# Designed miniproteins, single chains, continued (5): the designs that were tried, part 102

Each design is a single chain, and the fold is of that chain. pLDDT is the mean over its residues in the fold that is shown.

## One batch from the design tools (miniprotein)

Design m19547
Fold by ESMFold2-Fast:
Structure m19547 (fold): chain A 63 residues (1-63)
Amino acid sequence: VSDEELEGSMYLIAAGVALRQGDEAEALDYLRKALALFERSPDTSQAQIDALQAEIARIEARL
């Protein structure tokens, strides 16, 4: 796996923690950072990128 894939996965974990705490704005920031890293990673599939974009849109729709 690439460093971008690993770092992106860490941001996904941070976003999950923020969502559990009810901090949707902080979670959204982490998810956007993960998306940017995954888009640069050769190891990230389009399905993973699409799923993350869908999650970001879902949270944005609630704000």
Scores: mean pLDDT 81

Design m19548
Fold by ESMFold2-Fast:
Structure m19548 (fold): chain A 82 residues (1-82)
Amino acid sequence: MEELKEEARKIFEELRKEDPSLTAAQIAYKALARGYSLEFVKALVEIAIEEGYDPESARATLEELDRIEQARKQVEEKKKKL
């Protein structure tokens, strides 16, 4: 957990430095596009909330990522229980 959060913090800082105009949502989706896991991107969004960076967008994004994770788990569970 801590190890993942440390890496997420570095990626968050790098993306923010590359383009300071990015919202927390845009940073999250950019990380997903680069192939990072949903768990990693959730950690990155949590860091944005902790740092006070675009906290409204960050909270909304975290809720959306949680919904996506729950939906994926439901689909996977149904397939595994065939």
Scores: mean pLDDT 77

Design m19549
Fold by ESMFold2-Fast:
Structure m19549 (fold): chain A 88 residues (1-88)
Amino acid sequence: LREEIERVRRQLERLFNELADRMIAAERAGDRDTLETLAEGYNAFLQRREGQEIPVSPAAQGLVDELLSLHEQREELERQRRRLEELA
């Protein structure tokens, strides 16, 4: 369980680092379309995580789905870990 939580945490961290790197590269290259798409995906992830329904471009949907899936997986594993720690 702890190893599974750490795995998902590393996947999220890696994805966020990749997102940051892509945004920095797009800004440096003057690629505003890519920068806007990545920002849209991240913002939509934050709002959908809070239960808000937000339309996103198809290009941003993949990022939103991946971030949300990993976040939900981590939350579920953290809940399981806390429950097991209470029993130990």
Scores: mean pLDDT 76

Design m19550
Fold by ESMFold2-Fast:
Structure m19550 (fold): chain A 74 residues (1-74)
Amino acid sequence: PVPPSTHKLTPAQREARRLVEKGKELVEEGRIDEAVRLYEEALELLVRNTDPNDPSDAMLIVGAASNLTATRAL
């Protein structure tokens, strides 16, 4: 389920989202290795700061993992 407010994130969640956004730009530039690195950093940051009661953490983890999987397929 989607939370009612997606922009009210913790600093760790915001940083992870920024890393995913940068990774997407790097994929478009053909910098696959750099993109993979950023997605891995985003996942590690989220996993280390995961709150099982926060649905935003789960959504961000799924998003980062999905982008990492797609990028690895290139």
Scores: mean pLDDT 74

Design m19551
Fold by ESMFold2-Fast:
Structure m19551 (fold): chain A 56 residues (1-56)
Amino acid sequence: VQQLRDQRDQLIQQAQQKYTQAMNSKDPEESQKLTQQGQQLAQQARQLDEEARRLE
């Protein structure tokens, strides 16, 4: 269970990094791509959180 929570935290951190890169990007296409990557990472983190709760 702890391993899933650790992976969740890593994905949240990576998502935040992608959002920060998107905000600092001067290219609209690059910004959109980074935002989408951040959203995907955040979604995966939520799935891992739910799975960890099931295993409790």
Scores: mean pLDDT 79

Design m19552
Fold by ESMFold2-Fast:
Structure m19552 (fold): chain A 74 residues (1-74)
Amino acid sequence: SDQEIEEEFDRKLLQVLMDGIRNNLSLEEMKKRVEEIHEEYKKKLPQLSEEEYEKLLETAFKAAETVHEARLKA
């Protein structure tokens, strides 16, 4: 189902953010992993518009940037 695919994407994104915190991944590496997950998501959920895919990718990038900023302030 679409919900199961969305949940899989959310879990994979969370794993990238957790790896970023635990293993000190660079922002560039986190964004690269997010892009790979996003490409897989597009293949599994092809009914979304290109604009909706871009919005999801931007949201995921903002999450990675938030983790990076928090680490810089710690």
Scores: mean pLDDT 79

Design m19553
Fold by ESMFold2-Fast:
Structure m19553 (fold): chain A 79 residues (1-79)
Amino acid sequence: IEALKAALGEALRAGDVSRAKELITQLIRAGATAEDFRSVFTPENLAAMTDEQVLELIRVLAENGRTELMDILVEGRRP
């Protein structure tokens, strides 16, 4: 999980939406918790993402039934 979290942080900072979606799916399948995602969905990591790219990530979270993670992602986009 730690390696996947680190890779996701790098993908987010690079604005690599395709890679980020893949890593989010892998983390969900690996049983990553809301706290794991909160540590990665930070303002620093999300700064390079556009609103359209964030919506793509929200769709992946919704498709995997993890609606609570959508709130974490939105909160991380703020301060």
Scores: mean pLDDT 76

Design m19554
Fold by ESMFold2-Fast:
Structure m19554 (fold): chain A 85 residues (1-85)
Amino acid sequence: MSEQIREDLALLERVGATIDLTKEEIYKLAFELFKNITEALIFLSQWKAHPNVVKALLAVLQGRIDDLTPEEKARLERMARLVVP
């Protein structure tokens, strides 16, 4: 389990590094996905050290990632559903 989580986080970091989102765009997308601003801010605060992870999760939830294998896409969608309510 710990190894799988590490691999999933590494995939999110790699994918997120290719996504060009500004800090303002990240905040806007988080506010659109969360039902209240406090929950959005908690999410952003928890992942403050990993901006690429945030970018990848938000892009997956928005359906913006088409350049992944079906396996990678399914894996990231599972991670996104566990992190965002």
Scores: mean pLDDT 71

Design m19555
Fold by ESMFold2-Fast:
Structure m19555 (fold): chain A 107 residues (1-107)
Amino acid sequence: MISNKNLNTLKLAALGLSGYLPLIQKYLIDEVSATEIQKLAHKEQLTLEELKKIGNLISAYFTAVKTPDIPNYEQLKKISENFLKNYNTLSESELYQLLSQIADLLP
């Protein structure tokens, strides 16, 4: 399971990155709207599918942008590319591991 600390970090990151959706849309596996992300970020508990949507947005951002000056950028990019590549085949445990790694590396 994802810790409450990591879940909160992912929710805040997704809220902050939702404004970049028009720039990263081609890297998204599933359709996600800014309104949907806002609703998910205010939920106490997220389903597996809702966690995947948050991961999809964050991973699309770090795959799309070329910002090597941000802390842990290279690691975030590699994990994000792995998340998107395997999006439809990720087990629950793999999803939790990848999302926790992303949360731990976020600034």
Scores: mean pLDDT 82

Design m19556
Fold by ESMFold2-Fast:
Structure m19556 (fold): chain A 73 residues (1-73)
Amino acid sequence: MPKLTEEQREAIREKMIEYGVELTDSALDVLREAGFTDEQIEALLEELSKRPVQLKLDGAETRALIDMLHAEL
């Protein structure tokens, strides 16, 4: 997986929050592979914990979402 720029990570974070995702442990591993820091992941999980879950993502689904959003960004 190509490492995302800081701007791309911020845009993807905002989209995940907008979609109301719940991330599995395998999804968190995909975020780390994409270049998200542990601090960025903690901040994302904190924000997501305050919202109702609309979509649950595993590692494969998270990778597909990042690839799709990376192509759009």
Scores: mean pLDDT 79

Design m19557
Fold by ESMFold2-Fast:
Formats: C-alpha cells, sequence, structure tokens
Structure m19557 (fold): chain A 64 residues (1-64)
C-alpha cells in the first residue's frame, strides 16, 4: 500500500524526514502534486521532522 511504501521509505532514511522529503517521497509513489503539497503543509504544522506515525496520520487526514 502507499502507507507501507511511505513508512518503509522513512525507515530507510533513519525513521524521520523533513516535510520537504515527505513531499518528495509521496511524489515518487504517484501522489498528485496537490496531495503531496498538502501533506507537506500538514507536516510543517507538526514541526521540522516527520515520524512514520505522523506520516500515517497525515495520509489518513488527507484520504491518501
Amino acid sequence: SLRDAVVAALEALGDTVTPEQLEEILLRHGVSRIGATLAKYEALKLGDTVSPAQAEEILDKLGL
């Protein structure tokens, strides 16, 4: 699933990513530019780093 792929990508990068890296990961996995940008801005509301659990929460919120 998209969630499994995103979590695996974060784990490979050391368990946390920046909001910008989350946007890039989502774009690589076929998420639209609008969807990836919205996820980036949701991540920015949480702080400078995104954990796997926070990434899953963002994907749930956006219906991805």
Scores: mean pLDDT 83

Design m19558
Fold by ESMFold2-Fast:
Structure m19558 (fold): chain A 73 residues (1-73)
Amino acid sequence: SVEEGKELYLKYTAGMYGENGEGVPGTVAPNLATDVDEETLREMLRNPEKYGLPKLGLSDEQIEALVAYIMSL
């Protein structure tokens, strides 16, 4: 659900991308709310190391919850 995605986002990803998926100013991290399409976001969460991100250890179900939340921003 979007609610579960929000909790997962705040716990695992908000420190890297900001609370609203805005990215971090002055870095190469994309703005998740505007710059990343759903399929790219899903790939980034499944294979974060491919995109220079730390491994998050998320299940496929948690990834789908995160995608649903971020796409709702």
Scores: mean pLDDT 63

Design m19559
Fold by ESMFold2-Fast:
Structure m19559 (fold): chain A 70 residues (1-70)
Amino acid sequence: VTRIQVGDRTLEIRKVTNRDGKEVWFVKDVNTGEVWPLEVLRAYAEAFPEEFAKDPVWRAALEAVERLEA
């Protein structure tokens, strides 16, 4: 489990094997308890690029997952 601190928020990043045997990345906001699959975060960034660019928390989360997948 990888944790990153962005401003006042803590994000927990983990890889989970789904029922199909495929590895999926998840990002959890420890402060709110919200959990986002990486695919959902990528879709959100594509649908709302201006809002996503203004939010340093979700941008940092996506960058951290990309680094872990490398």
Scores: mean pLDDT 73

Design m19560
Fold by ESMFold2-Fast:
Parts: structure tokens; C-alpha cells; sequence
Structure m19560 (fold): chain A 85 residues (1-85)
């Protein structure tokens, strides 16, 4: 259901905030990508835009501490945008 999708997104956002290693952060972002890609609640266009955002975020992790923080913030904003639907 949409409510189950939103609950899973909220849980993933909380996990992102609690992540302490690059490996944990990357795993959570990949889980978020998989959830979004498998969701029937999003258009193909929305999935494509989100896939670009997540790919960019994954590429930024481990480049620097600042780039990792930027990547996490972008994924959090994407999740928050989805939760407002």
C-alpha cells in the first residue's frame, strides 16, 4: 500500500541519519533505490529522475566528508519529497 511505502521510506531516512560509515550509507541508498524502482506508486518519469539523484549521491560518497554529507542531504530531500505525495 502507499502507507507501507511511506513507512519504509521514513525508516530508510532514519537509517541514513544514523549511518556512521560510507558502506552503511551506500547500502541504505541502494535499498532506497530498490524500493523506489519496485514501487507501483511512482511514474516512470519520477523513477528516472530519482535514479539520477541516487546515482549522483552514490558517486559522491567517499570523495570527501563534505561530498558524503551533500549526498546524504540530497537523498533525504528526495525521500521527503516522496513523503509529501
Amino acid sequence: SLADFQAQLQALEKQLQASTTSAQTKAIIKQTQALIESSPHLSAGDKKQLARTFASSLARIEESELQTKFAIQNVKLAIQWLLQR
Scores: mean pLDDT 82

Design m19561
Fold by ESMFold2-Fast:
Structure m19561 (fold): chain A 75 residues (1-75)
Amino acid sequence: SLRDIGDQLLRQGQDLASQGNYLDAGNLYDLAGDYYLQAGDLSSARRSYLMASSSYRQAGNDDLSDQMSQRARDL
């Protein structure tokens, strides 16, 4: 299901973040958010976009971080 894909992407992102790969983690969290949103799971989508925002900020990309925060806010 779309939610199962979102869950798998979220776990892969968490694994990358644990390795310090915050840019790739943010990309996977953003993608997970999109799958949750398509599944109608607004809570998981919002959470995933906020995790992407945090990861992009840790990667030093404030622009992507702000974009993800706005995406979560617009849900």
Scores: mean pLDDT 92

Design m19562
Fold by ESMFold2-Fast:
Structure m19562 (fold): chain A 64 residues (1-64)
Amino acid sequence: SNEDAGAAAGLAALEGGASREEAERLGKQWSNGDSKAGEEGGKLAEKGGHLAAAQVARKESGMG
């Protein structure tokens, strides 16, 4: 769901080193249908070495 996707994007961003405020913003954007927010969260998680979280965020965004 969009809510699950938003949660995944926010968690991925946090694990990638984003601030809590940035993670909340990305999660809300994805929950509102902005698939790009999930991709951005996934990229941040990958930079932090959290590949599993990044993969979940991208999958929820429909980007593969």
Scores: mean pLDDT 65

Design m19563
Fold by ESMFold2-Fast:
Structure m19563 (fold): chain A 81 residues (1-81)
Amino acid sequence: MEEERKRREIRELEERIRELKRRIEELQKRMPSLSPEEQARVREEMAELSREIRELELRIAELRAEITGDERLLRLVELAK
């Protein structure tokens, strides 16, 4: 039951990362047509989005390690019989 919740959380986080990456890509594509002041603001937004992506990626890694660790631990316990 707990693993199902963690897997659901991972899927939600992965979807959010995908959306944030698309937003960064859109901003990058628009950069050449913007004024220097607008480019500075866009760079700040992209840096903030990149930081958010990193935080989400770390959370996913943590959840995956917990899920994988639990499954492997159970298999190891069975093999130790």
Scores: mean pLDDT 77

Design m19564
Fold by ESMFold2-Fast:
Structure m19564 (fold): chain A 99 residues (1-99)
Amino acid sequence: VRDILEEAMQKGVESISDPRLAERFREEGKVIVDEVVEVYKTKGFKAGISKLSSLVTGFSMRLMADSVEGRITPEQAKEAVSALTKAVDEAIEKLKELE
């Protein structure tokens, strides 16, 4: 589970053009992976996927807020949210194969 989530998040990092945003994505991705893995181990697959969705939604909302407040550009926010969505979709597909 951890390896699948870490690989998906790393691909997301590699898809981000801005180095500072890529580092932020890496740090937030690490927190997401750690929390999702813990929930998956203690409460199982459905709870793990629910936690992943919740944390990813939170990260996407923070990226959009940062764009509105001018901390990142709208283009940077769109790129990061797109990278995050693709990473999550890939992770969910691979995790489903483990059931």
Scores: mean pLDDT 80

Design m19565
Fold by ESMFold2-Fast:
Structure m19565 (fold): chain A 60 residues (1-60)
Amino acid sequence: ADAARRAAEVGIETMRINKDMSQQNADGLRQVVLSFAEKDEAHKEELIQAAEEEYARIRA
C-alpha cells in the first residue's frame, strides 16, 4: 500500500515538473500512476484526480 502510493506520487510529481514531455511518455506515465493508485484504496480518488490534472496540462 505505502509503496504503491509513493510510486503514484512520484509519477504525478514527474508529470508536474516535466510539462514539455511527449504525449507518448505522458500516456505511459499516466497508465503507470493509475495502476499504482488503484492499489491504494484510501488515497485512490485523490491520486487519480491529481494524475488526470497533470496529464490534462501536458495535453493542453
Scores: mean pLDDT 78

Design m19566
Fold by ESMFold2-Fast:
Structure m19566 (fold): chain A 63 residues (1-63)
Amino acid sequence: MEEKGKELLERARKLLNELRTAEDSQKPQILIELFKVIDELEKLGMKEEADRLRAEAQRIYDA
């Protein structure tokens, strides 16, 4: 469980970095994958991390 959470956090960070450098046409696919990871984190009880990641994704998307 705890190791799974760390793996999901690392994957989410990687997806956020990809979102920052992605072409506009690629962003929806990256966002879908990122939100799947965030949903898994929330299911593990990591709601604070999930909320933080959603905020970061929104900031990048709205930039």
Scores: mean pLDDT 80

Design m19567
Fold by ESMFold2-Fast:
Structure m19567 (fold): chain A 72 residues (1-72)
Amino acid sequence: SEIFQLLQEIIEGLKLKGKEKLVKILQEYIKQIKSAQQDPAKMQQLILQAAEKAAEYDEYVSQQLRQLAQKL
């Protein structure tokens, strides 16, 4: 539950910045991460993939996602 709260906080921050394209991309990753809820290794892999994709748009958000993956 904590991980999904932090992911939602990142999404809300991006919405406030008007970064709608990255919001849509990360929302699709969040759906996949929710589906992998009972597999921490797969959740970590998906968050790292989301971080790599986010780096094309926002380096700071990419770093936040990488730090989140390390807390798993």
Scores: mean pLDDT 85

Design m19568
Fold by ESMFold2-Fast:
Structure m19568 (fold): chain A 85 residues (1-85)
Amino acid sequence: SHFTDREPSPKALEVARLADKAYEAFKAGRYEEALAYAREVQALAGLDVEGIFRRLIETDDPEERERLLRELTERLTEALLALIE
């Protein structure tokens, strides 16, 4: 059954773990670490997650920051859904 002791694929687990670490590093102001984790997510999922994180770090505009956060959330959601079996 879909909900009975199913483990996500190893790739999906790795993407989720790295994305979480990227977010935590970003919130902590550890931007180099956040970008490193974003690069790993990009390599596994094929999405330009690093580019979005870099723009988030560089952006001083609150409106653009909100737009980038939405885009990042959408990209990560798409990647995780695509990797779930």
Scores: mean pLDDT 74

Design m19569
Fold by ESMFold2-Fast:
Structure m19569 (fold): chain A 60 residues (1-60)
Amino acid sequence: MIERLREKIETLEKIKEFLKKQLADPSMSEREKRAVQKSLDFVDSQIEKLRAKIEELEAA
């Protein structure tokens, strides 16, 4: 179970790196940057939830 959650975090970290590279592109419009930032915030939120779930399972 925990191993599966760690795999999901690894996948999300890869997505996060891709989104960060898009945010670093100066040719991207304000609208596009805002959309990418929202996606990045969502991915960060998901990673935190998965980490909290791993801690919960380790404590159990």
Scores: mean pLDDT 82

Design m19570
Fold by ESMFold2-Fast:
Structure m19570 (fold): chain A 110 residues (1-110)
Amino acid sequence: NAAAYNAAGLGNLMNGNYSSAIANFKKAIAIKPTAAAYNNLGVALTQLGKYSEAISAYNKAIAIDPNYADAYANLGVAQSQLGNNAAATAAYNKAIAIKPTNTVAQDGLA
């Protein structure tokens, strides 16, 4: 059932239904907290401009999986949107340190 709520949340995220995505990711997390579900929650919160809440969600993802490069990259985006440029740079550097191939390509295109 947690997987079903996470899949529903991803579908809502793709359709721009961010509030519904958040509700479904929260239900998935309540059943089984995973790094991926917290990262997805953070992405939906970022799309709504809820950067402080997104940062909290990304930090939960990182606490579960400290090698989650995408969560660090997304944390950097949310920190940058709040004007926390030093924190954003630190998060991006951590993502690159974990997966240089993927993260360097993303930063080169941003």
Scores: mean pLDDT 86

Design m19571
Fold by ESMFold2-Fast:
Structure m19571 (fold): chain A 109 residues (1-109)
Amino acid sequence: AAAEREKRIEELEEELRRAVEEVKPLADAVYEADGEGSNEELRKLYEELKKETEGMTVEELREKLGPLGKKILELGRMVRPDEPERVLLEGALLQERYLEFVREKYAEL
């Protein structure tokens, strides 16, 4: 049981690390092309996401997560079991949306 949990944490950490590392050169290119504009667009995106999610239940927030966000949430529940579910969900959604933003902006270059 403990060994299986530890292995699952390691597997999730490795998958998430790879996802972030794959996006890093895309982020570097996006911010080199227009760092100020990209920061402003990301700020607006986060403000819109905050407004959209402000009235949502925990269940509705879970439905907003894609595959990567669900893995971030799963890892968060295992590593930070004392954190409120809403905090873990909001963190997972923000991280997933950031990675999507970088990929979308890179495709526009």
Scores: mean pLDDT 83

Design m19572
Fold by ESMFold2-Fast:
Structure m19572 (fold): chain A 65 residues (1-65)
Amino acid sequence: PELTDKEARGAAELAGLLSGRSAAEIAAAPTPRQRANATGAVSLAAGKPASDEEALAVVARGAAL
């Protein structure tokens, strides 16, 4: 999903809070649970289901902001 920078940052922060790790670490080397948390956070921000690949790309972008 194509999210704004603000939405991507919010999704990255939520994924980090749910996982207890930084969003950058989750984007680089997620566990299965952390991957699910990233996908859930991005899907919530987008208002529709995101793929794992799309979700990790958004979390990586948000972490870089």
Scores: mean pLDDT 80

Design m19573
Fold by ESMFold2-Fast:
Structure m19573 (fold): chain A 90 residues (1-90)
Amino acid sequence: SKAEEYFKKAIELLKKAIEMLKNGEPLSQVRKLIAEATNYANMGFTLGQVPREERRRMNELFIQAYSSKDREQMISLLEELIKLLEEALK
């Protein structure tokens, strides 16, 4: 489905963001990928008719990751988001 395609794209972008964080890349570049992943995830939420409460919780994690200044915290939050998006594919 298109929702599944959007979730897969979001996961791809988040995995790239984690790699960039581990490689010491600028946070501004990482945040651009997180913002793009947030957009794809929300397109998937809309098409997949994901419950409002689940969508709200996921978007809160995206906001926390985007706003963080701690690379280790960002990686942890992005790994949790990948896990939740992978569950949404099942």
Scores: mean pLDDT 88

Design m19574
Fold by ESMFold2-Fast:
Structure m19574 (fold): chain A 91 residues (1-91)
Amino acid sequence: STEEERERIVKEKMENSNPIEQKYLEIALELRKEDPNRHLSEEEMAEMLVEALEKAGYTEYAKKFREAFENKDYEKMEEIVEKALEEAKKK
């Protein structure tokens, strides 16, 4: 059914995604299984991204992102994500 089709699309994206995106999707799917209708807060999404960066091996970017988030430096957060994604795409 439509939910099985969505799982197939996500799995196919994970296989072709960069390592950071793959880890982020894994965490998002786990949270969705706990509550499919849950609205994620900005804090929860930031924590998910930090965990995804750490699990993908981008520990330094995870640390910098957490520091930027704690300082509410949204421009710095965006720069860190863009740089990490660019590095991940080169592999």
Scores: mean pLDDT 73

Design m19575
Fold by ESMFold2-Fast:
Structure m19575 (fold): chain A 99 residues (1-99)
Amino acid sequence: MRLSLEEVRERVKELLEKAKEILAQAKADPSTPEEVVTLIEAAVEQLAYAARLTDEAEMRATLEELRTLLESLLTIVPEALKPAVEEILREIDEILEKM
């Protein structure tokens, strides 16, 4: 089953809200490494950008860049945040497969 670009945007908007919640949780814990916060902020910015895209090729490229960023984040993220980051990565992989 192929997702329309509008359906991809709606899923990206849902992931953006989840990423914002992860960022808030990371910032609430003063022991969270600055690099982790910076990478989550970058993911939030890329998801916000993707949510406004009207071109399928640009959407695909943006989500592939997000996938790479999230894979990097998973190597350094605290265990408490790891399942939530893994869920976002899994959802991005599913969107890319169904585009």
Scores: mean pLDDT 86

Design m19576
Fold by ESMFold2-Fast:
Structure m19576 (fold): chain A 60 residues (1-60)
Amino acid sequence: GGKDAAKRAAEAARAGDAEAAGLYATGSGMFGNPEQAQKAGEAALAGDAEAAEKYARLAS
């Protein structure tokens, strides 16, 4: 599934790379929980690395 994409989204968000974080979060939603993947992407774009990681883990 999207576990690696979700992890990369969280790492990109922590690094402040909102573009990469959004891209990886979108990828994680393709095979996991799309609602949680969407929340991870939104949190990453907002710069909330903690929320992005939490939702990315739930999406996996």
Scores: mean pLDDT 66

Design m19577
Fold by ESMFold2-Fast:
Structure m19577 (fold): chain A 67 residues (1-67)
Amino acid sequence: STPAELARLEEGRENAALALALGKANEKNRRSITGEEAKEEAKKLPKELIEEGREEVERAEREEAAR
């Protein structure tokens, strides 16, 4: 894999984790928040919610690998 592919994958995981954490914080407002919007809102979130988002991404990857 190229360094660009690895950077893209890592960026994608980070963005997905932040989006999931933000989604948990804003369950009442289930909006599609992506990229920079997710990062901006996620800066206000507790680290614990971001960690939960990362764990969700890890679980999704594990489930895909098990297919």
Scores: mean pLDDT 64

Design m19578
Fold by ESMFold2-Fast:
Structure m19578 (fold): chain A 57 residues (1-57)
Amino acid sequence: METTTLSGTATAEGENGGTTVTLSQTVDAEGRVLSAEGTVTSGAGGAVVRSTEAVFE
């Protein structure tokens, strides 16, 4: 089975801090998501971390 890894990182700056979004996703040859994870961190009003993780077999 062939898989393709899609990943991206986006950073936006703010007056009192920045927001960083990191996403990573693995997809098989038919476009089915095998794994996905993402993290969002904001420093504008304090460190707020949200993480999401999903795995499909």
Scores: mean pLDDT 61

Design m19579
Fold by ESMFold2-Fast:
Structure m19579 (fold): chain A 87 residues (1-87)
Amino acid sequence: MDDEKKAKELAQQAEELEAEARRLEAMAGRDPSFKPQAAEALRQAARAYAATAAAYDSIKEKHEEGQEFARRAVALRARADALEAEA
């Protein structure tokens, strides 16, 4: 019970961080000075999703959900690396 509640809270925090990162990515598209801030926000969201993936992977029958969050973390990190390469 407590583990699943913690995993859901981590997922919510990760989603909020991703929403902020996407907002900063949109700003970076109009003003390149926001690229470093957008990249850092994407990395924060990626770390949060990685933590969420680990939490779900530890729960019985939630391995598939853990894998989905792990893939999301990898995708966000790749986008952060791409933005930093452009800066």
Scores: mean pLDDT 83

Design m19580
Fold by ESMFold2-Fast:
Structure m19580 (fold): chain A 103 residues (1-103)
Amino acid sequence: MSPRRREAILRAIGLALRAIGLLTEAELLGRELSPETREFLERIVELALRALDIEDPARLEQAVRELERALEAVERLLRDPDDEEALRRAREALERAERILEA
């Protein structure tokens, strides 16, 4: 395995763990997540784990980058649930990540 692919795998695992952490924190603190914000976090976990199957380091890095953008947008939504720009960015980043995984 190349060092480049290994770094991208570690980033993907880190993204899945961060999204799981946010879901767990909301549950433990009794914080109500919007259904859409919960769905975005669940999709980040699913897509990050699916990205581990990508053999091409460049394609894996591209998928991880889009998932990082999605998580950043979701973290903004957790601070401001009415942030329409963050909502749009999360949707677009997840759609791009899914297309990379389907290619």
Scores: mean pLDDT 87

Design m19581
Fold by ESMFold2-Fast:
Structure m19581 (fold): chain A 72 residues (1-72)
Amino acid sequence: MEERKKQGEKLVEESIARVRQLVAAGASDEEINLEIARTAKKLLDLGFSLDEVSKYVARIAAEAHRARAEAA
């Protein structure tokens, strides 16, 4: 269980870093959403519940929104 949680946290942190870079580079909303969707699929494949994945996705989306506000 701890290994899975650590792997999930790593995926989330990597995804946050990627969406922040995408926003800074002027990427489209479609491109950002695709990155979030890829991370959600990987979390589901690792056996995380829909509730857990939803919380991680919300965290990544919030960081993307923050980065967009900073870039404006």
Scores: mean pLDDT 81

Design m19582
Fold by ESMFold2-Fast:
Structure m19582 (fold): chain A 69 residues (1-69)
Amino acid sequence: SAEVEEYARKLVERLGKEMLLEFAKGLKDKSLDTSPFPADAAMAWALVELEVPEELREEVIRKAVELAK
């Protein structure tokens, strides 16, 4: 939806493409401790600051990762 795409774009601007790609890599191997800025914590914080509705978070994250390619 347009709302999901808008939040996804804001996530890319907030976190940057490198952080989003690191987050996506972490989803596969669950090894996020190699970052000086933990990707999971950065994602959680950005979702709260951008006021992303809880029910949209999974879809917004997927779209943001897609945009980060």
Scores: mean pLDDT 72

